Designed miniproteins, single chains, continued (5). Designs and how they scored, part 65

Each design is a single chain, and the fold is of that chain. pLDDT is the mean over its residues in the fold that is shown.

## One batch from the design tools (miniprotein)

Design m18243
Fold by ESMFold2-Fast:
Structure m18243 (fold): chain A 62 residues (1-62)
Amino acid sequence: DRVLEEAVLWARAYLSYFAGKYDEAIEAFEELARRGSPELSEQSRRWVELVKKEKKEEEEKK
């Protein structure tokens, strides 16, 4: 069931992001961007960019 698979991937990406697991979040959003609907793919690509930017900002603080 594609809708359920998309929901599970989205939940995993979102929870990983809030747990500070940026690499795991990026992987999940990239999977959604590759396999999701056109709308979800576009949204997921934007999230990948945001998470990568936040990860880089955290690395620059150290």
Scores: mean pLDDT 78

Design m18244
Fold by ESMFold2-Fast:
Formats: structure tokens, sequence, C-alpha cells
Structure m18244 (fold): chain A 64 residues (1-64)
């Protein structure tokens, strides 16, 4: 699971996630790696939501 932890850490830094969001992503990634399709779908949805929020934050900075 060390590889998953490193991927989650990198994604959390890139997307500006809170500790709570990072922990949620880690749980989903772990379950998805074990073959849980539902967890995989939730993981993908979580990443999409996080990327959308990050883009909105960047958009606000550009407007300043």
Amino acid sequence: MEEIDKIVDRLAELLGLTPEQKERMRELAKKASEGDQEAYDEFVAFLGDAARKKNEELKKKIKE
C-alpha cells in the first residue's frame, strides 16, 4: 500500500486537499486497489470534484 499512499499524497498536494479529503481519497484508493468497483467509481468522482474545485479557485486568482 506504500505506492497508493505516495500517489494520494501527491494528488492531495496538487489539488490542495484538506487532511479530511486526503484521508477519504486514501480509503477509496485502497478499496479500489482491492478490486472494489464501487470504491473505484467513488474515487474517480472524488478526483473530478476536487479538480473542479481547484479550477474554480484558480479562476478566482486570475480574476484578481
Scores: mean pLDDT 76

Design m18245
Fold by ESMFold2-Fast:
Structure m18245 (fold): chain A 100 residues (1-100)
Amino acid sequence: SEVDRLIEHALRLLELTQEAEDAYAAGDKERFKENIERIIKELEEVLPYLSPETRAEVQRLIDEIKEALEKGDYEGALANLQRATDLVVRELARRIEAAQ
């Protein structure tokens, strides 16, 4: 189902976001970049499962993450990534509540 797919994407995003946070805290820029690229792909794959409003916000954040990486702004990339993951998790929570 669409909810099952959204759950799978949200769980992968949470895992990848934690790995990115750990890499950032360790100062491992190479691993951080690799994790961000995986997260961008996962965010792009989850877009069809989001409401139009949330989808537009997540797409904007994807663009901002890509720009931050190109500029070497790893703090900005991490902040926008955390916000994008949070939006996906909140969307999932709303859909689970609505299904009750």
Scores: mean pLDDT 88

Design m18246
Fold by ESMFold2-Fast:
Structure m18246 (fold): chain A 51 residues (1-51)
Amino acid sequence: DPLLAALPPELQEYVREGKLSLDQIAAVQDALRAAGATTPEERRAIVEGFL
């Protein structure tokens, strides 16, 4: 899946575990960009807000 392959590794992990749907990916990516998340820890914290 090209959408899954283009995601950061931490987002790929959540999708593979079934915790995050592909429908949520755009909203999650927008939240990551708005927050200026650059580290895996920052990205995980934001993603967990969507779980």
Scores: mean pLDDT 74

Design m18247
Fold by ESMFold2-Fast:
Structure m18247 (fold): chain A 74 residues (1-74)
Amino acid sequence: LPPEAVELAKEALEYAKKGDVKKAAEKLKEAGRLAGDPHTVEAAEYALKLHEKGREEEAKRLVEGMAQELIAGG
């Protein structure tokens, strides 16, 4: 896994913890692209859709789970 993808995933966790779900999902999407992981990219896009619908706790949990998995896999 590229170190830059792990760094972006860590930033996604920081933004999610602060409640900035949109930035968290955007950082996760970039991490997924650098990792060559379409599953993480799709999860990040789904989190952005959840944010648009006001489902912020679900979006936050999705970002946190996927970012943690990406970090553990690197």
Scores: mean pLDDT 85

Design m18248
Fold by ESMFold2-Fast:
Structure m18248 (fold): chain A 86 residues (1-86)
Amino acid sequence: LAEELEAEWAATVEAYKAGDAEKVLEEAKAAVDALLAFAENGGFEYARAEGLEVPSEEEFRELARRAAEAALEMAEKLAAELEKKK
């Protein structure tokens, strides 16, 4: 699943390089959905197994949700910048 997140982020970067604002937002949303799915399906256990300091499963899911919101917000800003440059 971590590899899936990296692949979807790479797709977002490729869309940005191509100047495709709509594609940037689309791929970023897919990456966000994958991150949230990871948090709901054993991401907390994986993080703890890797030695990360994570307070609780509920807080881990909240952190993932906030990270997803921040990532989507950044993607929206990047897409808006691409549209304004054209």
Scores: mean pLDDT 73

Design m18249
Fold by ESMFold2-Fast:
Structure m18249 (fold): chain A 85 residues (1-85)
Amino acid sequence: SINDIFLKVLSEFSKNPLWRKAGAGLVPKETVLELVREIAEALLAEGVPREEIAEFLRNAARALRDVGAHELAEAMEEVAEELLK
């Protein structure tokens, strides 16, 4: 299912220590955007529709804002907008 693909891709990216640092606001914006774009590209390669990826990123951004990870949330929102252009 699409959910299984999301879990697989996110699990692989969660192994990168840059993700923990990005959530803590310790990574430059450009690097965070690159990390989020890499996830979107991996999901597209697995056949996930752009609209589903954008929805996922918007939901993730909302959750990240709730826990104070504003920089990572902004990157998620920006990549979601890029996918729908």
Scores: mean pLDDT 81

Design m18250
Fold by ESMFold2-Fast:
Structure m18250 (fold): chain A 63 residues (1-63)
Amino acid sequence: MYKELVEQNVQGGLAAQQLIDMDRAGASEKELEDFLEKVGDEYGDYVKEIAQRALELHRQNER
């Protein structure tokens, strides 16, 4: 359980970084959503939620 949770958090961090980089590069809302769906399909909803929450937090700080 703990090892799996750590691995999911690492994958979530990597997905979050890519998602933030896409947003900074001017990716459309559809492109960001498509990436999130792909993350959810490949790594599961928990990893998708980590990436999504990180993007939301980043956007609040970059306003």
Scores: mean pLDDT 78

Design m18251
Fold by ESMFold2-Fast:
Structure m18251 (fold): chain A 79 residues (1-79)
Amino acid sequence: MAIEHARRAAEALLAGDFEAAEEHARRALEAAEAAGDLEALAEMYAIMTAAGRELRGEEVTEEMVEEAYELALAGLLAA
């Protein structure tokens, strides 16, 4: 279920476990894509973006995650 993987991805990100966050976000992305859940897809793209930046030692802010979510959702709705 996409929402369960999304919840685990968010929890891992908040705990600083960026590898687990990326893994759970990837699973949530696959489940959301199969279900056509555009909001969950956008949320997972935002989480993966944040986790990827942290793994590269780049700064991540809540505003950056929110912006990534909004941009991903807009792109999915426009497609």
Scores: mean pLDDT 69

Design m18252
Fold by ESMFold2-Fast:
Structure m18252 (fold): chain A 76 residues (1-76)
Amino acid sequence: EEEKKAEELEKKALEELKEASEYASKSSDDVRKEATEEYGKASEEGYELLKKNRVEGLQYLLDKAKEIKEKLEKAL
């Protein structure tokens, strides 16, 4: 069950990142730079959490991907 939960979270996180990437491609250079820096920080923190707890790390990455996507969408 935990493995299925982790797989679902990973799929959702990847889909949110794909949409965020599409919004970033339409954004100004400044907005894209800010989003890239935020993604870098989130990835580093999420990866450290992932090493300790896979489900929590994936949930953190999903939540951050959604935040970045929403920020990019609002900047368009």
Scores: mean pLDDT 78

Design m18253
Fold by ESMFold2-Fast:
Structure m18253 (fold): chain A 97 residues (1-97)
Amino acid sequence: SAMEAKIKAVIEESLERLKEALEKYKDNKELQEQLEKAIQAIKDVAEGKLTLEQLREIARESGGIPGMELRRVISVIENDEFGEGAYEVGIAVLEVL
């Protein structure tokens, strides 16, 4: 679907930006750890291994580039009003935990 394609595109773009930041900020150990955590969280959400609610929790604790990219992924998933695109991607959207 168009929403599946949009969600996949946003995930790929966010992962690319996080990987670029990881390369640019090699000397910042704290930022490196936050970037790696954000990359893993996005991958885990895309594979259905992490829920959207868990991704929101990680984003709340994340600032800067990591937090911005996590919020971008959350926003595209939340704008999928029927969860059709998220379901097609295999994203676990659990509103009750």
Scores: mean pLDDT 78

Design m18254
Fold by ESMFold2-Fast:
Structure m18254 (fold): chain A 105 residues (1-105)
Amino acid sequence: IGDPNSSPEARRLAMIGFAYVGRGDFDLAIEYAQRALDIDPNSSLAYSALGAAYLGQGNYDLAIYYAQRALDLNPDSSLAWRILGLAYEKQGNYDLAQQYFDLAD
């Protein structure tokens, strides 16, 4: 189930942010995700894009923070659960990482 207050334009900008994450352009990913939040400050997808970008940059604390914000808005986000799992795995918390990966399925 999606966030009923997400705008289509904010969703599109968040998706562009994810495309930049996939290319390794994390600074551009952050810019597009922030732009999505300028339009819709409750965009779970935009917070997930920020989490993924910070994860890619090795800033695991910010990755966890933004993934948690995404889950506060959309607890069914398998993507946000995966970002949490990956961030905790990178911090060496393997038990918590596995729990979050199980929640992502």
Scores: mean pLDDT 85

Design m18255
Fold by ESMFold2-Fast:
Structure m18255 (fold): chain A 87 residues (1-87)
Amino acid sequence: SMEEREKILEEAKKIAEEAKKKIDEALSQNTDPSVNLALQIALQEIEKLIKEIEELVKKNAPLSEIKKKYDELKRLVEAINKFIEES
């Protein structure tokens, strides 16, 4: 349904925004160029996945495709959180 698609997009934007805040904080404290580059790439990947989810919702794509991209975003956020905690 349109309501379910919209809800997934809302949740995706929420977790992306939280992840971006954590990355921004890590970037402000980091002086290692390789860690900085990894975090910048992570930001780009989050933005890419959100845009892909937005386009899928806009074109009324199958819910399964939207959920697949949302799961990819969740996995990326988990990986970013772990990377920041270990850096």
Scores: mean pLDDT 86

Design m18256
Fold by ESMFold2-Fast:
Structure m18256 (fold): chain A 93 residues (1-93)
Amino acid sequence: SEEEVREIAREAAERIREAAGTELGKETGDALLGLVEQALGDKENAEEYLEMARKFVEEMAKELLEEGVSEEKVKEILREAERALKAVAEAIA
């Protein structure tokens, strides 16, 4: 259900924030939630929102590394983001 997808996305955003330990990490999680909501609200363009979300998270991962977030934590952030995006993709199929 869309409610289950929103819950997965909220959990992913929280884990991204915790792993990053920075304001940028919180902003990354919040932006991921916004893109998930856009994909769920506009199923015709959902694939485009998911692609935008993937690119955004990849760019933020580079900035988090530059801020001194460890490579291990950045990998965790990328895993959590992909988990949320996969849940959206499965729900809109």
Scores: mean pLDDT 84

Design m18257
Fold by ESMFold2-Fast:
Structure m18257 (fold): chain A 89 residues (1-89)
Amino acid sequence: VKEVLLKETTFGVDEEAVLEVSLHVPGAIRVEGRMEANIDGKLHQVAPPIDAEVVSRSDDPSAPNVYRVTLRGRGIADENRALLYAWLA
């Protein structure tokens, strides 16, 4: 199983992060969101990973599925990161 970073963003304290990706890759078995905080100059995972929602799905294999994750909650540090990963078979 191969893990691939699809997208990341940085957000401040008390902000929400929303990440969206169109995935057109056969063999993607999972898409998940992660949240990290920069505490004392080191990145720490501060929430368990969450599965992305399928926002748009097509029965056409040539059209990508659109996956979205909304990471809700306060950014707990001045610098926080939201990340979206795919797991490939």
Scores: mean pLDDT 68

Design m18258
Fold by ESMFold2-Fast:
Structure m18258 (fold): chain A 98 residues (1-98)
Amino acid sequence: SDKSPEVKELRKNALEKHRQGDYKGAAENYIKLGELQSAKGNYIDAGVNYERAADDYELANDLKAPAEAYRKAIENYQKAGRTSVAEDLRKRAEELDA
């Protein structure tokens, strides 16, 4: 991850919300991290943060948001050339839609 203050603050807020059991709030901060990292061309970091958002949306019992977040993670891992990771996440996203 980059060392920008915005990235550090969003990550701190995501972790704090997760610890408090605010999984939806944590996921929303991970989405913002993924968007910011993707905009910077940091596609691996973007993928990781979108994957974390998906996991936290699952913990929040959201039935739609996890699949959307996994799709964004897959897109970013593909941009990074991480084809095997993207394929593994595709299978996980398909299981959530089943």
Scores: mean pLDDT 86

Design m18259
Fold by ESMFold2-Fast:
Structure m18259 (fold): chain A 81 residues (1-81)
Amino acid sequence: ELEKILEEVKPGDGVSASFTVDGRTLTLYTDGELATAKSLYDVLRQAAESYRALGREDEAQAFEDAINQLKKEAIEVVKKK
């Protein structure tokens, strides 16, 4: 279950997601108490859905790739515990 895995990520586990939109690369980290893997997943998913609805396929794909990176890193971190 993805939601359970995302909730098991702790601050300081170093889980990240990177994406490029409008030629800018941004990296989001779960190192802070206010930025959980679950909250980042929800924000990235909403962004991907919004850009897809606007026909902005490249930006939507960038957010989907960031979601996949976040999921992969969260799974690997949780498996090591």
Scores: mean pLDDT 74

Design m18260
Fold by ESMFold2-Fast:
Structure m18260 (fold): chain A 81 residues (1-81)
Amino acid sequence: MSEKEAKIIGLVLRAIGSLLEGRYDDAAQDFEAAAKLVREMDPSNTKAVEAFEKAAQAARDGDAETALKYIREGLKLLNEH
């Protein structure tokens, strides 16, 4: 695990915690930060970046289920590369 990978996982876990507490803006900020790190680590993995950005948007919309769906998809796409 690289330093950037560890940071992405940490941001995702913190965002999920915030999401479950109903802190949607905090969750969205951490998902957006994770998306930025994914783009820096692997700029060719546009699908993973898009999934993290969609998770952030769902969090801002107060849709925890959709946010979790997209974060699971994004993490899967990162592991496939």
Scores: mean pLDDT 84

Design m18261
Fold by ESMFold2-Fast:
Structure m18261 (fold): chain A 69 residues (1-69)
Amino acid sequence: SKLDEIRKKTSEEIIDAIAEALAVVKETMKANPDLSPAELFRKLAEALQAANPKIEAILAERKKKLEEA
């Protein structure tokens, strides 16, 4: 259905946004092999926080499309 297509696309866009954020952390880990677990968790939190505006925009667009469907 049209609704299922909108939901699937939204899920894929959110996963892509998270994957982009995690890729930045992965590169940081490769550059800094001596990163402590605490520093790693902090960088993961920072990367996910930076992805929040994009995720919120995706969710807002989905809500609008679902209301129009």
Scores: mean pLDDT 80

Design m18262
Fold by ESMFold2-Fast:
Structure m18262 (fold): chain A 76 residues (1-76)
Amino acid sequence: LSPEMIGEMERAMVLMFIAIGDLLASRGDYEAAIESYRKAIELARKYREEGLLSEEEAEELIELAEKKIKEIEEKK
């Protein structure tokens, strides 16, 4: 893998868990949605620590997932 290709799959995996969380939230499965967003945050942090995501990319993904968790918690 070239350095420019590093992080593309990792970013996609984080976004996938965010998308799963969005789907679960749309169905009213708030607890499962929050768990999916938490998984996205964990993966983004892990990939940042491993150098697979930039600090900026990881922070944006983490903030997005945290915002979605907060929005659900405010609706409960």
Scores: mean pLDDT 81

Design m18263
Fold by ESMFold2-Fast:
Structure m18263 (fold): chain A 81 residues (1-81)
Amino acid sequence: SAKATAIAAKLEKELSKSPYVQKVEVVAGDDKVKGVVTIKPYVNVDDAITAVETAVKNLGYAEAKISKLGDKKIAVEVPLK
C-alpha cells in the first residue's frame, strides 16, 4: 500500500542517519513494515536498540516492535492497523 511504502521510506531514511547504523533494509508488507538494521561492529547492541527505539518513536511509530537479531542486527516491525 502507499501508506506501507511511505513508512518504509521514512524508516530507511531516518534510521540510516544514526551514527550507530551501518545498513538498513526495509520491506513494505500488507499487514506490517519490516526493517533490519545492521549496526557497526564496535557498537554496543543495547545502546543501538535504544537509539533505534528513539528514532522510530520520533517518526510516530510508538507501536513498533524492536528486537535483537543475531549479534549485530536489530529487527524493527511497524504494524499497519
Scores: mean pLDDT 81

Design m18264
Fold by ESMFold2-Fast:
Structure m18264 (fold): chain A 71 residues (1-71)
Amino acid sequence: MTPEQKAKMNGSMMVLLAEAVENPELTPLVTEAIRKAMNNDAEGVKKVGDELEKRGATRAAEAAYTIADIL
């Protein structure tokens, strides 16, 4: 992972955490996305992004897709 990819990953993870703080109902999905990312499961993170998008959490979904693209 390049320094630029690491910075983008950290930024996207912070977006996910901020969205969970502002909307606690997203906490289970945000936690799952982070867990999948830690397990290097890009497809799993992408699927969580799809669920976030279905719930109208567009910013969180974009962060999850960014994480999946870097993995």
Scores: mean pLDDT 81

Design m18265
Fold by ESMFold2-Fast:
Structure m18265 (fold): chain A 63 residues (1-63)
Amino acid sequence: ASPEEIFAALLELAREVVAASADPAAGLETVRRMVEAALATGSLTPEQAARILAEAERAAAAK
């Protein structure tokens, strides 16, 4: 998969994880762990990681 495809997939998965989580804090922690793994493997840029985390934080706060 291209970096853009990986970013889009992780962004969508992050939204789903937060939406499905009964505890928004636990959902956000799961997303942080996913993003850290993707950064460690070079699958995400730091800017892409920051955008995914910002979206997850907004989704968690909206619950």
Scores: mean pLDDT 79

Design m18266
Fold by ESMFold2-Fast:
Structure m18266 (fold): chain A 75 residues (1-75)
Amino acid sequence: SKKELEEKKKKTEEEVKKIFDEKMKEGSERAKKVFKESLEKETGLQASIEGMRALSESVGEGFKKMLELRKEAEE
């Protein structure tokens, strides 16, 4: 029914938002830590690259989870 589809969509939206917020926070914290630690041993440019790599990894994990939720919502 339309009501069941609407409820499923709302649940998926809340789960996606939660995963997005959690992974953005984790990625930001990891990137800052890696940047700070790398800055003691490397140039500012290299430290920035390492920080961005850590952020990219966390964002990639979040993106994968969002794709899984989308697939479940389409089933």
Scores: mean pLDDT 78

Design m18267
Fold by ESMFold2-Fast:
Structure m18267 (fold): chain A 73 residues (1-73)
Amino acid sequence: AGLPLAMLLHAAGVRMAKLLEQGKSVDEAQEQIKPLVGQQVSDIAGDIARQSKSPKEAREKMMKLAEEVRKQS
């Protein structure tokens, strides 16, 4: 938990939403972001996307998590 983790969560949220808007499945999007942000952040992004009703909601939840992680460190 720190600024680097918050930045990775932010990047994952933006990229996940974009890939979902382009018609990728959550699993496909998760695999594409994994080499960029790592396994843990990729898994978090995938879980949030599966719990979300839209790409916009997934992005908003990821951005909120990134900000909370940034503030706790």
Scores: mean pLDDT 82

Design m18268
Fold by ESMFold2-Fast:
Structure m18268 (fold): chain A 64 residues (1-64)
Amino acid sequence: SVIEEMKKRGKELVDEMVATKSSREQRAQRFSELQKEMLEKGVPLDVVGQILQEMSDYLAQQLA
């Protein structure tokens, strides 16, 4: 499903952010791009918010 593809994409994005030691500004830009991609692919706004929150939480765990 598109939702599963976006969750996988988000996880890969977070893994890349951690591996490259991305700045706060770079991370904000990448999450903004992911949000736009999800909306363009027809993911409902509430689901977009849930996925972004899951990715933010995953990022926080990886940086702990």
Scores: mean pLDDT 84

Design m18269
Fold by ESMFold2-Fast:
Parts: C-alpha cells; structure tokens; sequence
Structure m18269 (fold): chain A 78 residues (1-78)
C-alpha cells in the first residue's frame, strides 16, 4: 500500500512513517500539503493521526471532500 500520513503531531507522524517501512509513505502536516503530495506522487490511502477523535474526523471529512478516490483511515483504528 502507498500511504500518506496526515497529522498535526510531527513526532508521532514521523514515528508512524518509520514503522510502516520504506519509500511508499509520506507525512503531511495539513490537508493542503497532503493534496499536493497526492497529486504529485499518487497514494492509495490517507492515514489520519490527530491528538483527538474530533480533530481526526474533521481532517478526514476535508480529505474526502478534496480527494474522494483516496481511502481515509483513522490511525487509532490500526
């Protein structure tokens, strides 16, 4: 799976990217950055890692509205 991590927490995002292994994972700190990376490189899924469920749901909704073809996953469900 080629995935992009969307997070408001840089330390947790980088750690999760290291765990998911090798060259097919990117980290974005905003939806706008995620959209730019998805358009440039293409991704199968967006993994949302936020400090709260409310923030994760907000980010997931915005991501689905901007990029409906991408599967959006809450990292807490992994």
Amino acid sequence: MKAIIVTTNAGKGVRLAQELLGGRVAVAFSIDEAVELIEKYGFDAAVVLAPSKEEAQRIAKEAREKYPDIEVIDASDL
Scores: mean pLDDT 69

Design m18270
Fold by ESMFold2-Fast:
Structure m18270 (fold): chain A 83 residues (1-83)
Amino acid sequence: MLDEILEQARRLVELVAAGEDATPLLQEIEKKYGTKVARAVMAAAHALQLGLSEEEVKEVAKLAMKSGEEAVEKLKPVAEAKL
């Protein structure tokens, strides 16, 4: 599952970078795997954009599947350090 989340997160990042609508991809993920997995893909995509390692991205995805709040707390210090 984490490898699938990471793969979908990379696709989401590519769509956003190309200026394309990511809504169909997110809707497909939510329909197939549910809202928690769609949230994990979004969190993993954000972590990839912040330049986190693959291991850290997988940890963020695990936290997002359990709780969106925990994923936000994990990303907050990295986002602040890069801004």
Scores: mean pLDDT 73

Design m18271
Fold by ESMFold2-Fast:
Structure m18271 (fold): chain A 80 residues (1-80)
Amino acid sequence: SREEKLREIRKLANEYAEETAMPKYVKDRIEKLIREAEEGKISVEELAEKIAALFHEHALLQKVPWEKLEAFYVRLKEIV
């Protein structure tokens, strides 16, 4: 269901944040996007696209290995 997909995306985003020591301001931005999707303002597909972009921006700034980023991208695509 849509609710199950949103729950899995939240879980995935939290796992990525913990593994990559993601800054609070990026986590807050992700939480806002998840909330907008829960409120029906954006689709699950739009949420996934925006979270993927934030993962990429964070990875570039924090020098996260590509293999780690790619693994989370694959998992995100499987949820949508």
Scores: mean pLDDT 83

Design m18272
Fold by ESMFold2-Fast:
Structure m18272 (fold): chain A 89 residues (1-89)
Amino acid sequence: NPLALYKKTAQNLKNEETREAYLKAAALLEQMEKENAPVDEETLLNLRRQLSQALNEEDTEQLLQIIEELEKLYPATAELEEQIQAALS
């Protein structure tokens, strides 16, 4: 389960807002990759690199910006939103 793996990674982050932002960004990117969203491979690779950098820097603002960019490209399904909320609990 990718969400369980992302949650485990997020547990190393000290700030709650940063953990929540990382989980949401990672889940949205995973959904976009799995659903073959009409987004080019280079864009997905660049977003994955940005996510990794923001995680390493624990940069909440960058994570929130990545979430906004991902949601503009491919909005989360209701099912994914529920899974993200369950993972944040």
Scores: mean pLDDT 78

Design m18273
Fold by ESMFold2-Fast:
Structure m18273 (fold): chain A 75 residues (1-75)
Amino acid sequence: SLSERFDYLVKAVAIYEKTGDKEAALKYLKKAFPDIEVKEEDVEPLIKLAKELLSTPGISVEEIVERLEKYLRER
């Protein structure tokens, strides 16, 4: 579900910010985006974009996930 995917995204951001563990963050990001190939090199750019979106007032969960999926598909 979208809620489960968003929860995994938040966990990826939290673990990366707290520990710098790219492999742990990547594991959660793959669960957040199960239909798109997420690579280790995507972790830092995705976390940076996710942090900017999460701090944007009035943005929906759906819009956050859609913008991150667009980044992954168009990179």
Scores: mean pLDDT 87

Design m18274
Fold by ESMFold2-Fast:
Structure m18274 (fold): chain A 66 residues (1-66)
Amino acid sequence: SEASREAVLNNPDELAKLHAEIAEAYKNKDWEKVFELAVEALKLEGKLTEEKIEEIKKEIEKEKKE
């Protein structure tokens, strides 16, 4: 919707905050938190789809190799 696009455009700080929290969770190897925050970021961007959720899961599994 238009409102979702406007929210993303007018709240870059919120998206930046989520990306910073994702980076921190990656450093801590907190994969559950990485997944949750990545989904929140996609939702805020209006890009939340099953395909994107599966891509995130696949990326986390790749990082979990040890």
Scores: mean pLDDT 72

Design m18275
Fold by ESMFold2-Fast:
Formats: structure tokens, C-alpha cells, sequence
Structure m18275 (fold): chain A 75 residues (1-75)
């Protein structure tokens, strides 16, 4: 849990605030609609210009895991 949060926070800190906020809002909306693949694609595409491909994939996976976990608690 704390390790996933740390990985996501570290990756997001490398992005400009506006890009980070826009990306996470779109990803959260996709996750709330049950579209985990779309949420992943949004985060990965948002991170890819700022991180290496490997780091972007790891951070996107961790972020979607946190978003989908929270979305499932609302069901």
C-alpha cells in the first residue's frame, strides 16, 4: 500500500501541476466508469513524455490499481 502510493507520488512529482491534475481527473473518471484499460492508457500517455517507457508503465499500473480499488469501494 504505502509503496504503491510512494511510487505514484514520485512519478507524478516529475510532471507539471496542470498536466498531473488533468491526467488524474480523466483517469479517475474512467476508473469510476469501470474502464480500467482506458484509465491505464490515460495515465501512461500522460506520463510517457516525462518518464522512461518502463517508469511510465510501472507508475501507470500503480496509479490505476489505486484508482480502481477506490472506485470498487463505491460499489
Amino acid sequence: MSELEAKVSKALSKLPKEVRQSMMIKAANAALNGDNKKAYDIVYEGLSPYLSDEEAKEAAKAAVELLTYNANLLK
Scores: mean pLDDT 76

Design m18276
Fold by ESMFold2-Fast:
Structure m18276 (fold): chain A 87 residues (1-87)
Amino acid sequence: EAQQLLQQFQQLWKQAQAKIKEGDKYDKEGDKKKALEYYQQAKDLLQQGIAVLDQARALQPSFDLDVQLALGRMALSVTDIAIKNLK
């Protein structure tokens, strides 16, 4: 249960990181519209991942889950700032 949720988070995290890298690439190339689309996809994936981690913590609290949740929330904050800077 908690282990499966952690694995689900890890998959969502990897997908979000890939979207952030694509967003960064298009931002550097000056394609602000494409960058915004990718950052928005990353934000959606990060929000899903945080929800999954919160569920995992409710089932089996651990320091490792607290650390991963903090990292996920930090990544979400950074991505949200990138989105706001492109508008």
Scores: mean pLDDT 84

Design m18277
Fold by ESMFold2-Fast:
Structure m18277 (fold): chain A 94 residues (1-94)
Amino acid sequence: MLPEIPDEIKRILHEGLARLDEIRQQALAGKLSREEAEARMREVVEETLRRIRELLDKYVEQGKLSEEEGKELLEAAERGLRQAYEDILAQLDA
């Protein structure tokens, strides 16, 4: 079972997913090429994961999370963002 996700981590993840959806909408509207959309989404995933990692590292350092809990939360965020990225690319390639 995953530990309870801190609200700030949920907010960062939600912001990242919302930015991915905006890129999806722009690409479907013909405002971005497939290659431009992929590049922008890759940057969003990398920035979102970096922010989550930095915050989880601080929570572990402060004793608010165990190292194992931080790892599980980061892996869950990585899976969610990667799934959204792959789903959008599949939609654009359809």
Scores: mean pLDDT 84

Design m18278
Fold by ESMFold2-Fast:
Structure m18278 (fold): chain A 90 residues (1-90)
Amino acid sequence: MLEKKAEEAGERLLELIAEKAGKEATEEERERAKKIVLEDARKLKEEYGMSDEEVIEFLEKVVEIYEAELKGEDPTPLKEEIAKMIEEAA
């Protein structure tokens, strides 16, 4: 489940970044984003000792930050939650 959720988060993050930049992501960029986020998810699990569920929650919050920024909403509370998750895991 973690691998699938990481790939979905990577693709979604790229779509949000591309939309904010006023362009569309290519399929090659989507595949690269999936691999990057999957590697980041594995590092969170291996280096910080996060569970699969905690890594999924972290990635979902990162996506919510980008969605909030695109909507013109304040992402600060979500960024603070992520910072706390990292500090508590480390």
Scores: mean pLDDT 79

